Designed miniproteins, single chains, continued (2). Designs and how they scored, part 57

Each design is a single chain, and the fold is of that chain. pLDDT is the mean over its residues in the fold that is shown.

## One batch from the design tools (miniprotein)

Design m5959
Fold by ESMFold2-Fast:
Structure m5959 (fold): chain A 91 residues (1-91)
Amino acid sequence: SFMEELKAAYERALAAKNTEELQAALWEMYQLVMKELGVEPSVENHQEFVDEASAIAKKLAAENPDMPLVDIAAQAFYEAALKRIEEAKKS
């Protein structure tokens, strides 16, 4: 299911040992969301997704100052993914 694939990508992001592994997992989460919504990936919708995830990451970092960067990035992308799917269902 979409939720199982998204959770697997999130777990890969949490397990990332370097920036390349983290970026690959975060990109996979974005692609899974686009596929679920039936939307073609684009520079524009990728930037919108990253901007939303960045806003969530900033809030998470402020509320959890000792949280590792990898955990913040993984959680922010996961929450951005869930928000995008939920908002699409309300339309």
Scores: mean pLDDT 87

Design m5960
Fold by ESMFold2-Fast:
Structure m5960 (fold): chain A 114 residues (1-114)
Amino acid sequence: DAVVAARDHAARALEHLARALEAVRAGDFEKAVRHAERAIEEAKRAKAAAEAAAPDFPEEAAAAVEALERAIEYLKRAKEAARAGDAEKAVEYLERAAEALGRAIEALDAAEAA
C-alpha cells in the first residue's frame, strides 16, 4: 500500500543519511556523497508514494510530502557541502534532513494508525 511504501522508503533514506554522517565524521567525503545520493533517491521515492496516498489520507500525505521536500533540499545541500570537504556544513544539513525525515515518518505512521 502507498503509505507503507512511503514509510519504508523514508526509513531507507534515514539509514543512508546515518551512513553519510558516519562517513563525514571519518573524513570520507566521497563515501558521504554516495550515501547522500542514495538518501535523496529514497526520499524522492517516499515522496512519490506519499503523493499516491493523498486520496485516502489527504492531511497526513500533505504533511509527509512537505517534510520530504524539506529533507530532499537539506540532503542536496549536505551533498554539496560534502563535495566541498565542508564537514561542519555537511553535518548541519544532514541533521536538518534527519529531522525532516522524522517528521515525514511520523505523518505516515499517523496515516497507518487511522
Scores: mean pLDDT 90

Design m5961
Fold by ESMFold2-Fast:
Structure m5961 (fold): chain A 91 residues (1-91)
Amino acid sequence: MVDEPLSPKIEEAIARIPEGARVVVDLGPFGIGLSRMIAEKLRRRHPSAEVTVTIGVEETLEAIRAGADLVLTTVPDIAEAARAAGVPVLE
């Protein structure tokens, strides 16, 4: 089974996600591989969660309009956009 190590902050963020949450993962266009890895780990730790990977502010805002409960990101612009839209951000 392919289980790549993630940074401690990201592992802690995954552990804090509540059961059944609708989660957006966006680490930007240069972090898409890491975003996909985080999404797969999140789906494994929280099988009831609905996980969407987005790239950039506009895709993240579209996912929020579709009903996302929280956003996992390390990108400041994406975090600011999510908070402005009224959605909590994990890092």
Scores: mean pLDDT 74

Design m5962
Fold by ESMFold2-Fast:
Structure m5962 (fold): chain A 90 residues (1-90)
Amino acid sequence: SLAEKLKELADKANELLEKILEAHKNNDKESEEKYVEELLKLAETLPLSEEERAELKKVIEDYKEGKISVEEFVEKVEEILNEAFEKLLS
């Protein structure tokens, strides 16, 4: 079902966000970069609108460029995905 597929994708995204947070706290830049790249690849498979995908990519790029904190990055990614998935399930 669509709900089952969205749950699987949400679980994968949340796992990557947790790994990014852990790598950042441990000053493990190589793992942090790897998980951010995996999140970017996952974003290409997510059932997002063009506008939602552009917003998600901008947040990821802002984080890669050091414009936002890891906490702000995680919060913004979760907000975008939760809002997008809620619209698909309504």
Scores: mean pLDDT 84

Design m5963
Fold by ESMFold2-Fast:
Structure m5963 (fold): chain A 119 residues (1-119)
Amino acid sequence: MELEERLRELWAKFQALSDEILGILARMDAEGRFTPEDLERLKKLIEEMQKTLDEILEAVREIGDPDAARELVDYLEGLSLFFEAAAERYRGTHPEVAELLRKASEIFRKAAEEARRLL
């Protein structure tokens, strides 16, 4: 698979993982309930997002396009802030969820720093 095609597939996978996390949070908000299975699913999704980000960073590094690196930085910084805000929202009601979302925010912040080094 060429680098551009690989990056597109990895990006689509990353977006799908993000959408699934948001779907779980939206369902939790709508139903007012959160199960141990939801917690385990969120944990696995965040772990998969971290692995996918590592592969995206490698692909961006191989391509050597500073515009791709800049776009990745901007997106990850935005995503980090979003998950930080979500973590604060759940801190009082679902502390385990808040901890996972804070961990995700930190993963995105560190990935943005690595992408910034590619500029």
Scores: mean pLDDT 83

Design m5964
Fold by ESMFold2-Fast:
Structure m5964 (fold): chain A 92 residues (1-92)
Amino acid sequence: MKEKKRYTLEDLKNNPEIAKEMLEYFERILKLIENNDTEGLKALLDELVERGYISEEGKKQILEDTKDPQKREEIINVFKEAIEYLKELLKE
């Protein structure tokens, strides 16, 4: 099996448009999770799979994790950290 190509931090610094799009999608995901909008979350995750930003397995994992209160809190924290990181990256 060959590993799929992933964007590095250097790639994101060299292409701030990709970093901005990822930031907007992560902020939308976080808002949908916090609002318990399961239908909106499913639709957005489908868009991210179509765009190649996440895998089909990643989509299913996020949807399952949002059903568990402890895992839901962990996912919210992961997205908050990712959003904060991308915001700091884009300030430079």
Scores: mean pLDDT 73

Design m5965
Fold by ESMFold2-Fast:
Structure m5965 (fold): chain A 95 residues (1-95)
Amino acid sequence: SEAEKYLELGKEYAEKGDFEKAFEYYKKAYELAKSREEQFKVVKGILELLVKAELAGDDETAEKIKLFLLSLRDKFSDEELEELQKYRDEVLEKL
């Protein structure tokens, strides 16, 4: 539930347009996640945050998020990476 608490805080601050603070909460949620499934759920939240930050023109936060996601690439399988890419594309099309 601690990871879920920080995931919800990340969503709250993303909705407020505070992308930097949202990203800090999502990173904490990732660190506190006890399972791969929870980590994957947090990364989906981070991907949605990336799309929102890019659309808002917050290039500095978007760059930080991209570097973080790149650092996680080797933590996920090719199948998981494909699912994350599809999720990002769905978020981008919806926004």
Scores: mean pLDDT 84

Design m5966
Fold by ESMFold2-Fast:
Structure m5966 (fold): chain A 65 residues (1-65)
Amino acid sequence: SELEEKIEEAIRLAELLVEAKLREILPDADITITRVDETTVEGVATLGDKKVTLTLTNPIVEALL
């Protein structure tokens, strides 16, 4: 389905944005990206004792559901 393809693309863009932002905040960190649900992506960056968590609710995916 064309709609399903657009939803998947929107989720992948959200994953890329979260990863890029975490890389900017904490360079050289180990980054894990997880799809929490159909509209939400969570990223965790860990470097030694430092940990940064970013959660992004994708409004495009939410609008398409």
Scores: mean pLDDT 77

Design m5967
Fold by ESMFold2-Fast:
Structure m5967 (fold): chain A 99 residues (1-99)
Amino acid sequence: SALEEQLERVIRETALAAEAAGLPAEEKGELVLRALAETLGISVEEVLELLEDRSTPLGRTIARAMLRALFEIRAERNGDPEAIEAARRVLEEELAALE
């Protein structure tokens, strides 16, 4: 959980900073992958392999962190409480599946 929380924060802060700088989605994604790689001490290619292979505990932790970060970013951009609550329910279900 501590690692998941750290990775979520890194993803969210990196993506929001890139968005504030007006970077396109592809460049934001690259910066997030690089930040994850630097935080974990591995290559970007290894991060991508872990995201594709959900059989590993670390791969599941990264996937959970990314889902949580994407939810928080979406919630900050779209202040619709109904849409946020609906998305949160889906997030909770997906996170449970990656336990």
Scores: mean pLDDT 80

Design m5968
Fold by ESMFold2-Fast:
Structure m5968 (fold): chain A 97 residues (1-97)
Amino acid sequence: SAREEAIRYLTLAAKYAEKAKEATTNEKAKELLEKAARHLELAAQYLYIQHDVARAKEHAKEALRYLEDAKKVADEKAKEYVEQAIKYTKLAIAALD
């Protein structure tokens, strides 16, 4: 289902955000990536537990904003993981449309 697909994409996005956080030496990027991962996890929980698509979309879009900001300050090694997190977050949002 679209909901199950979105949950898988949000879970993958959160994993890539955590990989990016571990790969970067930039403290601002780490902070932004931690916020992104938290919102991605909340989005997945709203779909899995609450069945609340609107709340899940809000958190996914908030995560996307933090990921885009993190991409601007992240180290080159971390940037590839940030781009994967952005890709999967966008796929999750699209699956919920």
Scores: mean pLDDT 90

Design m5969
Fold by ESMFold2-Fast:
Structure m5969 (fold): chain A 59 residues (1-59)
Amino acid sequence: MKYKVVRADESEALKKAGLKNGDVLSREELAKKLEEATGAPGGLLLDIAEKEGIVERIE
């Protein structure tokens, strides 16, 4: 399963992780980057970002 970053500027967590619009990452890669950047659970941050339209699931 892959996610595309579409609204990185609207997420402090994604900005701290160094993610940019157009980036495509697996669920595991995205969750790990978010967790390492913020110290919060990466899977939870990813699920919130998907619900808010900050990232979209493409695979």
Scores: mean pLDDT 84

Design m5970
Fold by ESMFold2-Fast:
Structure m5970 (fold): chain A 72 residues (1-72)
Amino acid sequence: MSTIEGAEKAGAAAVIAGAARGKGEEARQLSMEAGRLNREGKYIEGAKTALEAAKYAGSEVGERLAKEGLEA
């Protein structure tokens, strides 16, 4: 459960960070890849990719908007 939430949050955060810096596509792709790996059962690879995307996060507003976009 926690891993799923982490991947979801990472994707949302990455989208926001990308939007703020102009790297929305790359951040979003990392989030999508993490989710895909997580579904495949490759939690180690998925977690690493999600963590990388999450590194772009830096603002609560960013996390909220990114999560909104990911869940849309």
Scores: mean pLDDT 57

Design m5971
Fold by ESMFold2-Fast:
Structure m5971 (fold): chain A 80 residues (1-80)
Amino acid sequence: MKIVTVTTRIGMRTYKYDLKEPITADEIIELAEKKVEEQGLPKSMVAYYATLIATAAANSGKINSQEMLDIMNKAEQYAK
């Protein structure tokens, strides 16, 4: 099992996430759910965090644009 750190920047903030290779949609959604739970946020925020993590993975060259879109579509079920 290999852990990789993926990063993205939005404005002045840098976001970093540790993911297991190979990176999967289920892993990204699970991490997003964990972040939402740890911060006491509503489940609708899972889609936001999944998008942020998927963007970091894509920017780090670990997933392609289609994989990122598939992850976002899967996470949208939490955004009601």
Scores: mean pLDDT 77

Design m5972
Fold by ESMFold2-Fast:
Structure m5972 (fold): chain A 66 residues (1-66)
Amino acid sequence: TTRVEALVAFLQRNADPATLSPESLATLMRTFRIDVAADGAELRRRLLAAGVPEEVVEAALTLLRA
């Protein structure tokens, strides 16, 4: 199981992806130690497929950059 798969599985079990805040998503990306440079495209694709809004994904990535 990849870190991206573990994060998406956690979200699907513990949260409503459609109501997820950017801050919560950024915290999960840090907690699961996601390498955005290596896995960012795969993570974005899987999060969008799971029902996370694109604007939430982009805002969370901005928070990780700050």
Scores: mean pLDDT 80

Design m5973
Fold by ESMFold2-Fast:
Structure m5973 (fold): chain A 65 residues (1-65)
Amino acid sequence: VEPSEELKRLIRETLAKEFPEGITAAELAERYGISQATASRGLRLLERWGVVERAADGRYRAVPL
């Protein structure tokens, strides 16, 4: 289920604050103790919802407000 616009904004702001240089699935998995597969799926969903975008180096960055 796609989250509300308010929730998407909160996620975007949190990612911009905590990961200003962007994050990979591997880094997210290590940081939060989740599997890389779970992290990868989460980042792809966030990209689909317009919360993050994939940079040239493969890192995911928060889409600007």
Scores: mean pLDDT 77

Design m5974
Fold by ESMFold2-Fast:
Structure m5974 (fold): chain A 84 residues (1-84)
Amino acid sequence: MKEKYEKLKKEIEKELKERGVTDEELIKKVSDVMAKYRLGLVPRSEVIELETELGVREIEAAVRKDEELLEQVRKAMEVIKKYL
């Protein structure tokens, strides 16, 4: 199980980085939650909580006109949807 988790987490981290996500906290959090979810280690509610947190960050970035953060959050959300 642990080896499958580490492999999947690294795969998701790579996908986030290839899509242009550079925020280390965002990369670590998304890769951790989605790897655990795909392996059945956490319920769908953990993914919903992650999506809610990212939604808050998206609104915050939009209000501040932080286009770089807004783009990173949107790309992270696309990766979440891919691994659902």
Scores: mean pLDDT 85

Design m5975
Fold by ESMFold2-Fast:
Structure m5975 (fold): chain A 75 residues (1-75)
Amino acid sequence: MVEKAVEAAEKIAGPKVAEEFRKLAQRYLDAGVPEREAVLSAAAILAMKGLITRDQAIEIAVEAGVPREEAERAV
C-alpha cells in the first residue's frame, strides 16, 4: 500500500512530495501504525501543510487501495 501511495504521489505532485510522503508514512509505520492508517495520515499532513490539495490527498489514498469514502472522511 505505501509503495503504491508513493508512486501515486510522484505522479500527482512530483518527486519532492513523494519523498515527504515516504518519510511521513515510514515514521507512522515505525511507530506501529497500520499501513492504511500510515498512508491516510501522511496524505492528510501533506494537505494540511499545503504541499498538495485535499483532492490530491484523496486521490493518492484511493490509488493506493483505500476506499474513496474512507479517504474522504480521513483527509
Scores: mean pLDDT 86

Design m5976
Fold by ESMFold2-Fast:
Structure m5976 (fold): chain A 95 residues (1-95)
Amino acid sequence: MKISGSEVAEIISEAYKEVLGKELPKEYIIAVLENLAELLPDNEAIKELLEIIKNDEEVSQEEAVKLLRSIAEKLSESSKEAAKVFELAAEKLEK
């Protein structure tokens, strides 16, 4: 199944609310990813996800899940909470 960048951003927003108990509107996901790209410039998955969401590109669910899990793995080294958000977003897309 294909999904839009807008749908991926919505899933990340929902995961953020569930993990951290705070509302993060979909429109702020771009700013979050831009900040993460600045902090982790070698992380290609963050850059790819950022482009997908900015351009509202269609991607396969499988590809989106792989990107989200790759980001979660890298974030697990620096921020357990951020890693949980991206892992939960990936789990939501698989179900």
Scores: mean pLDDT 81

Design m5977
Fold by ESMFold2-Fast:
Structure m5977 (fold): chain A 96 residues (1-96)
Amino acid sequence: LKSVVDKYISKINKLIEEAKKKEPAASTGLDGLEKLVKNLGYALEQGNLGLARGLYGDIKKILTGLKKEFPSISDILDEIEKTISDMLVESSRLLS
């Protein structure tokens, strides 16, 4: 499970860096997103699906706010959201 989570987190962090380069004004919000994503990865590694669902809810709220404030990176933010969703689906399969 950890190796799968680590692969997804690495991809998400790369997308966050691309978003920061395209829209530096979003850096503070993107740093907050990165922290939540790391906490989500930890929750999945611990098998804490309740915490993972809560963190995903918080992540979606931040992504919605960032898309509204920074439309220039909305495509990257959509790819981040999809990647997080894919991580949750694959991690859930591994947790049975």
Scores: mean pLDDT 84

Design m5978
Fold by ESMFold2-Fast:
Structure m5978 (fold): chain A 84 residues (1-84)
Amino acid sequence: HMEELRERVVAAARAGDIEAIIKLMKENPEKRLELAVTAAVALVDSGKVETARRLIEEIKKLDIPEEELELLVSFTAMAVEGGL
């Protein structure tokens, strides 16, 4: 189940499908951080750095608690810049 979800987010990221990534994060709130970081790494590894930056902007629009949102944005940004 965790592995299948990771495979799905990596496939979406490699396709540059931000909408699919955000949908997976909305449907799996308990794994939101893991999914966001995994997607960001897969996007960067695929040469889609600008798409990864757009993913961060879409994450900022999520209707989630501010504390969780700040953490999510910070870790996703670190993954995009290669800090993880």
Scores: mean pLDDT 82

Design m5979
Fold by ESMFold2-Fast:
Structure m5979 (fold): chain A 85 residues (1-85)
Amino acid sequence: SELEEKLREAADLAYSGASLRYLLLGDNDGLREVEELYKRVMEAIQQGKYEEAIKLIEEIAEKMDQSMREQAFKKIEEVKELLER
């Protein structure tokens, strides 16, 4: 429960940042790719594939503006710490 809540929080942060960036750039292809990655994250979480979900969230976070990536990766590290317990 807590792990899945933190995974969704990290995914939402990365998705919001990446999608906003592509919306501001007018990059419809980039926006669609981020939307497809986010859907895959939600499917991985539902299937209990938490390590796969983390990798997909990292991929979305890489698409964020550089100034916001650090916050996303800090959230991802919190998730990794929970998964190891």
Scores: mean pLDDT 86

Design m5980
Fold by ESMFold2-Fast:
Structure m5980 (fold): chain A 75 residues (1-75)
Amino acid sequence: SLEEALERLIRKLAESTGVSLEEARRMVDGAIATVRALVERMKQEGAPEEVIEQIIRDFAEALGISPSHLRELLG
């Protein structure tokens, strides 16, 4: 599920960086907010849907979650 994928990402980030789970959650929230802002700006600038979808796929790969899960997190 989306929640389970997000919890796994937060746990993995905390373990790999040595930060607390709470700090890792804030970092993940910040990354998602940054991607959301970028996608919204691209839509406002008239970027093609294919380009936006590619950016979502690239960020999902970097975060270690599925593109569908990232799309749900972005709204």
Scores: mean pLDDT 84

Design m5981
Fold by ESMFold2-Fast:
Structure m5981 (fold): chain A 74 residues (1-74)
Amino acid sequence: SKEEEFLKAMKEAIETMARWAKENGEDVDEVLERLLKAFEAYARDLGFSDEQIQKLLEEARKYAEEVKKKLDAE
């Protein structure tokens, strides 16, 4: 589905940007917050409904927390 494809892309970008931020001494939380705001805008431009956007962002935020936890444990 379009939602599954979008969520997969968000998860890949979250992992990439979180690792990049950690490796470059950037604030991981700040980088991921900016990324999630960009995804919200992009999903809206693609014609996703407000309900779809909220579900996608909720899943993306959960994934971001899991990625941060894994990186902090390394």
Scores: mean pLDDT 86

Design m5982
Fold by ESMFold2-Fast:
Formats: sequence, structure tokens, C-alpha cells
Structure m5982 (fold): chain A 62 residues (1-62)
Amino acid sequence: SMAALDREIQEALLLIGVAVNKLTAKRTGNKEIEALAEQMEKARDAGDFDKAIALQKQANAL
């Protein structure tokens, strides 16, 4: 279904966001970004899409 395809795209974008934040944390030594990236990954794996997006916004504000 189109809804399933849209969800798959959003999940892929969150995977990219987690990877980018992990690399940013490694380069900068920012432990807050590291913790947020781990929480985003766990939220995504649990299927909590809204929580994962909220955590990404928090990471982007740092």
C-alpha cells in the first residue's frame, strides 16, 4: 500500500538521521547528541515514529 511505502521512506530517513547524529557526536565529542542519537535509534526500532522525530528535532537544536 502507499501508506506502507511512505512509512518505509520515513524509516529510512530516520536511519540516516541517526547515522548523521552519531558521526556528529563522534567528531565533536558532544555526549548529548550521542545520547539523543541512541534514543532515536531505540524509538525507531520500537516503532515510536513520533518520539524519534521529536528526538531528532532536539538533536538538531544542539
Scores: mean pLDDT 79

Design m5983
Fold by ESMFold2-Fast:
Structure m5983 (fold): chain A 69 residues (1-69)
Amino acid sequence: SEMFERLLAAASGPEVDFAAIRALAEEHGEAALPYLQFIARNSRPEDRERILAALPADLQPAVRAALEA
């Protein structure tokens, strides 16, 4: 998936591109949710809250739930 590849690239650099993650989440909405959950779960613990804070408010609960599982 191009969306997943773009999200993975934004999250996998030496510095996480929080603006790109937000832009992709805003563009795709709930369709991005499985990929956002994957990115958050596989991110460094110190980056997780910043990733959550970058997301649209309506997507945050489902992504946070994935971190607690």
Scores: mean pLDDT 82

Design m5984
Fold by ESMFold2-Fast:
Structure m5984 (fold): chain A 65 residues (1-65)
Amino acid sequence: MTVAELKRIVAEVLGIAESELDPYRPLSAYGLNAEQLVALAERLRAAGLDVSPFDFRRSIAEIAA
Protein backbone atom coordinates (compact mmCIF):
# COMPACT_ATOMS: atom_id res chain seq x y z
CA MET A 1 0.00 0.00 0.00
CA THR A 2 1.28 3.49 -0.83
CA VAL A 3 1.34 6.51 1.52
CA ALA A 4 -1.19 8.20 -0.83
CA GLU A 5 -3.64 5.24 -0.63
CA LEU A 6 -3.40 5.02 3.18
CA LYS A 7 -3.72 8.83 3.54
CA ARG A 8 -6.97 8.70 1.51
CA ILE A 9 -8.43 5.92 3.71
CA VAL A 10 -7.51 7.76 6.94
CA ALA A 11 -8.96 11.06 5.63
CA GLU A 12 -12.26 9.34 4.74
CA VAL A 13 -12.52 7.67 8.20
CA LEU A 14 -11.73 10.95 10.03
CA GLY A 15 -13.96 13.04 7.75
CA ILE A 16 -11.18 15.52 6.93
CA ALA A 17 -9.27 16.53 3.80
CA GLU A 18 -6.14 14.56 2.79
CA SER A 19 -4.24 17.90 2.87
CA GLU A 20 -4.94 18.13 6.65
CA LEU A 21 -3.05 14.85 7.28
CA ASP A 22 0.67 14.85 8.03
CA PRO A 23 1.97 11.39 6.91
CA TYR A 24 4.69 11.59 9.62
CA ARG A 25 2.34 12.41 12.54
CA PRO A 26 1.06 9.50 14.72
CA LEU A 27 -2.58 8.60 13.97
CA SER A 28 -3.32 8.70 17.73
CA ALA A 29 -2.51 12.47 17.67
CA TYR A 30 -5.70 13.07 15.59
CA GLY A 31 -7.93 12.08 18.54
CA LEU A 32 -9.45 8.95 16.99
CA ASN A 33 -12.48 7.65 18.91
CA ALA A 34 -13.27 3.93 19.31
CA GLU A 35 -15.72 3.94 16.34
CA GLN A 36 -13.09 5.54 14.04
CA LEU A 37 -10.41 3.06 15.22
CA VAL A 38 -12.73 0.10 14.38
CA ALA A 39 -13.65 1.57 10.97
CA LEU A 40 -9.98 2.25 10.13
CA ALA A 41 -8.90 -1.28 11.20
CA GLU A 42 -11.69 -2.87 9.09
CA ARG A 43 -10.80 -0.79 5.99
CA LEU A 44 -7.06 -1.56 6.31
CA ARG A 45 -7.74 -5.31 6.76
CA ALA A 46 -10.02 -5.24 3.68
CA ALA A 47 -7.06 -3.68 1.78
CA GLY A 48 -4.85 -6.65 2.81
CA LEU A 49 -3.02 -5.12 5.80
CA ASP A 50 -2.68 -7.08 9.05
CA VAL A 51 -3.02 -4.25 11.59
CA SER A 52 -2.99 -4.30 15.41
CA PRO A 53 -4.23 -1.59 17.83
CA PHE A 54 -0.57 -0.60 18.40
CA ASP A 55 -0.19 0.36 14.70
CA PHE A 56 -2.43 3.41 15.33
CA ARG A 57 0.44 4.90 17.39
CA ARG A 58 2.44 4.90 14.13
CA SER A 59 2.33 7.50 11.35
CA ILE A 60 0.77 6.91 7.91
CA ALA A 61 4.29 6.64 6.40
CA GLU A 62 5.28 3.90 8.93
CA ILE A 63 2.07 1.86 8.38
CA ALA A 64 2.39 2.13 4.56
CA ALA A 65 6.07 0.99 4.56
Scores: mean pLDDT 75

Design m5985
Fold by ESMFold2-Fast:
Structure m5985 (fold): chain A 86 residues (1-86)
Amino acid sequence: MELAQLVLESLEKLKKYKDYAKNVLKSEELAKKAEEAIKLILEISRDPSKYVPSEGISVEEALQILKEKIEKMVKELEEEIKKEEE
């Protein structure tokens, strides 16, 4: 439940950042990074098992790893957009 909510919120943010980078900042590089992050989050949502270790972790640990990967991708793009605005 919490992971699904994070995925939905992250995708909404990244789509807004992609549109902002393309239409306001006119940065094809930032728009491309946003698109790649969207694609990766969608791939994680479709097959999360590919993005966690195959053995030796609990479901709770696997969910934490996925949350951290998604949060990192969103944060990195937010920081790049803020730098471009300055």
Scores: mean pLDDT 77

Design m5986
Fold by ESMFold2-Fast:
Structure m5986 (fold): chain A 94 residues (1-94)
Amino acid sequence: MDLSKEALSLINETRTLSDENLARAKATSPELGKKAEELKKKVDQKVSEAEQLLLDPSKAQEALQLAQETLKEVQEFSREVEEAAKAAEEARRA
C-alpha cells in the first residue's frame, strides 16, 4: 500500500468517528456536546492540514503521522463520551 492511501483512509475514519462522537456527546449532555464541537473544530483543522500535505508526495509520511495522531485523539474522546453517557444514566436514576 502507498502511504498516501493509508493516510486518506485514516482521515476518512477520523471524520466518521468525530461525527459519531459529536452526535453521542450532544445526546449525553449540553456541556459534553460543546466539548465535542470544540474537538471537532480542532480535528477538522488537523485533517485539512493532512489533506494539504498529501498534495506533495514527499510529505506522505508526515501526513500519515498527523492522521494517526488525530485518530488517537478522537478515539480517546470516544472513550470519554462512553463513560459520560454511563454517568448521565446513573444521574437520571437519582
Scores: mean pLDDT 83

Design m5987
Fold by ESMFold2-Fast:
Structure m5987 (fold): chain A 80 residues (1-80)
Amino acid sequence: LSEEERQAILDSALRLLEHHADDPEMAKRSLKLIVRYLLERGVPKEEVLALLDQLIARSEKTNPKLAEVVREVKEEFEKE
């Protein structure tokens, strides 16, 4: 991924998580769809994990509850 694409993905994912802040299960499901989309586009697992780490860092500044949703998705993805 280019840095421009990486920033666009992070911004989009954060907005999507914020949109579903009142529904953690929907936020989690939506984030899993983004992860799957990136993998289908050939983004390496290592880069997807790095993007999730950056999402956790950004989410902690705005909403710690959303950061926990991202951590859960990362843990599930690491086990796959």
Scores: mean pLDDT 80

Design m5988
Fold by ESMFold2-Fast:
Structure m5988 (fold): chain A 75 residues (1-75)
Amino acid sequence: MSKSVASAVGEGLRLIGDAIDEGKSVSASEALRAMADRAKSLGDEKLAAALYTEADLLAQGAPLEEALKKGEETL
């Protein structure tokens, strides 16, 4: 759990950093989806499901706080 969480967060931060370096923007939804893909690749299906839920809610215009809370409820 802790290891996959750290890896997923690291991937999201890497994506954001790369976008800034390239003069591009990345949405919170895109970052969370990248983190979810990373969690799934590590076999952490529960964390991946939570992060996909957060990304989907943000893409639908939900507030960040609400999206994160719904993801936590999935864990």
Scores: mean pLDDT 74

Design m5989
Fold by ESMFold2-Fast:
Structure m5989 (fold): chain A 76 residues (1-76)
Amino acid sequence: SLQNEILRLLEEFKKAVEARDYDEALRIVGEIGKKLTELNKGKLSLEFTTRVLEAIARGDSEAAIATVEELGKLIK
């Protein structure tokens, strides 16, 4: 399901951020955004993408990870 694919991507994102592989992390954020839009959750996609990109830009890995964990709870 798209929901299960998103949950897998959230876990891969956390690993990329912890590895400081920001090119991979940004690629994964784009994939999550596309899949959220496919679920007709375009507003959530915009909000999620904005929060994560701002956290990455600040170097705040904890905030980036917290944002993906919050998304995981919302999509179930």
Scores: mean pLDDT 85

Design m5990
Fold by ESMFold2-Fast:
Structure m5990 (fold): chain A 72 residues (1-72)
Amino acid sequence: MEKLYEELVAASRELAEKILKELGIDFDVSSLSDKDQVRLAFTMAVLLATLEDKEEIRKEVEKEVERLKKEQ
């Protein structure tokens, strides 16, 4: 179980970093807890699946990043 979770965190961090770079958002994903890295990646995946406009996706991702920063 622990190894699977470690792989999930690593994949989530990589995905989150790629999406943030594509959106032009400069944020250090590694500053987040493992749990929040997974949460951010899944939130962004849902936004990409449901929204068609890149600017709307970017705004929603920026809101999520701000929320995660305030929770830490």
Scores: mean pLDDT 79

Design m5991
Fold by ESMFold2-Fast:
Structure m5991 (fold): chain A 95 residues (1-95)
Amino acid sequence: MPVLEESEELRADAEAFIAKVTPIVEKLEEELEKRREEIEESLESSEEKRRFLEEVREFIARQMAEARAVTRDPVVREAMDLVARGLLLKVLLHI
């Protein structure tokens, strides 16, 4: 029954992904919200918005590096790349 075995492996991978990534995503979202609020209060111009986006990008890169150092898990690393892209896009769409 290769289909059933494959389905179970995919489910196990998904569960491991969620369990390992959830606390890292939550921490990253909390830090981004704190940083966004601090920076947003001073944003009046397109130049300030560009600087804010660059700062957020650097912050995401830093958090991903810290997360990879802590877990060293390829699943978490791959997940962080996807989450970072999603979070940056979300910030871009709401600014």
Scores: mean pLDDT 63

Design m5992
Fold by ESMFold2-Fast:
Structure m5992 (fold): chain A 69 residues (1-69)
Amino acid sequence: MVPTPEELTIDFSQTLNKVGTLSDDEAIKLLEEKIKEYESLLPHASPETQYVLERIIDSLRAKIRELEE
C-alpha cells in the first residue's frame, strides 16, 4: 500500500532527524535506502502522492550532495 502524503511527510521528517544523529557515511547510506524505497512507490502512487514523493526524493538527494561535499 502506498503511504498518504501526510504519512510520507512524517516519515521524511523522522528520517532527517535520524540523519542528524549519524555519521556522514551512515547518513548517506540511510538516505540512499530511503530514496530507493520512495522510488519503488512512484509507479503505484496517485498523481498527488507522486508529487510529494518526487519532492521528498529531490530533498534527500540534495542532502546527500551536501554531506558528500
Scores: mean pLDDT 83

Design m5993
Fold by ESMFold2-Fast:
Structure m5993 (fold): chain A 97 residues (1-97)
Amino acid sequence: MSVEELLRIAIQAQFLLLVALVEVDLGDFETAARQARAAAELAESLAPYSEYAKKAAEYAEEAARAAEAGDGERARELLKKAQKYLLKAADEIEKKA
């Protein structure tokens, strides 16, 4: 997979995490959980290229579970952690180019 393709996946995952954060703030936990899981799947596809991507996927999946439980504060915390690790993953992938 090219660096351009990997970065495109990372950007899409970042967008899904941003949407999930907005949905948590709006109280739409079902949509937040769905978007967080979609982001986790994309981040997991980056795991062979960055350990940070694996961490991002784990936090995004935990955020989905927190949202399903109605725990908006925990979901928000975990989504922010997922975003932080995904940004580190994108930076690491870009530096390998």
Scores: mean pLDDT 88

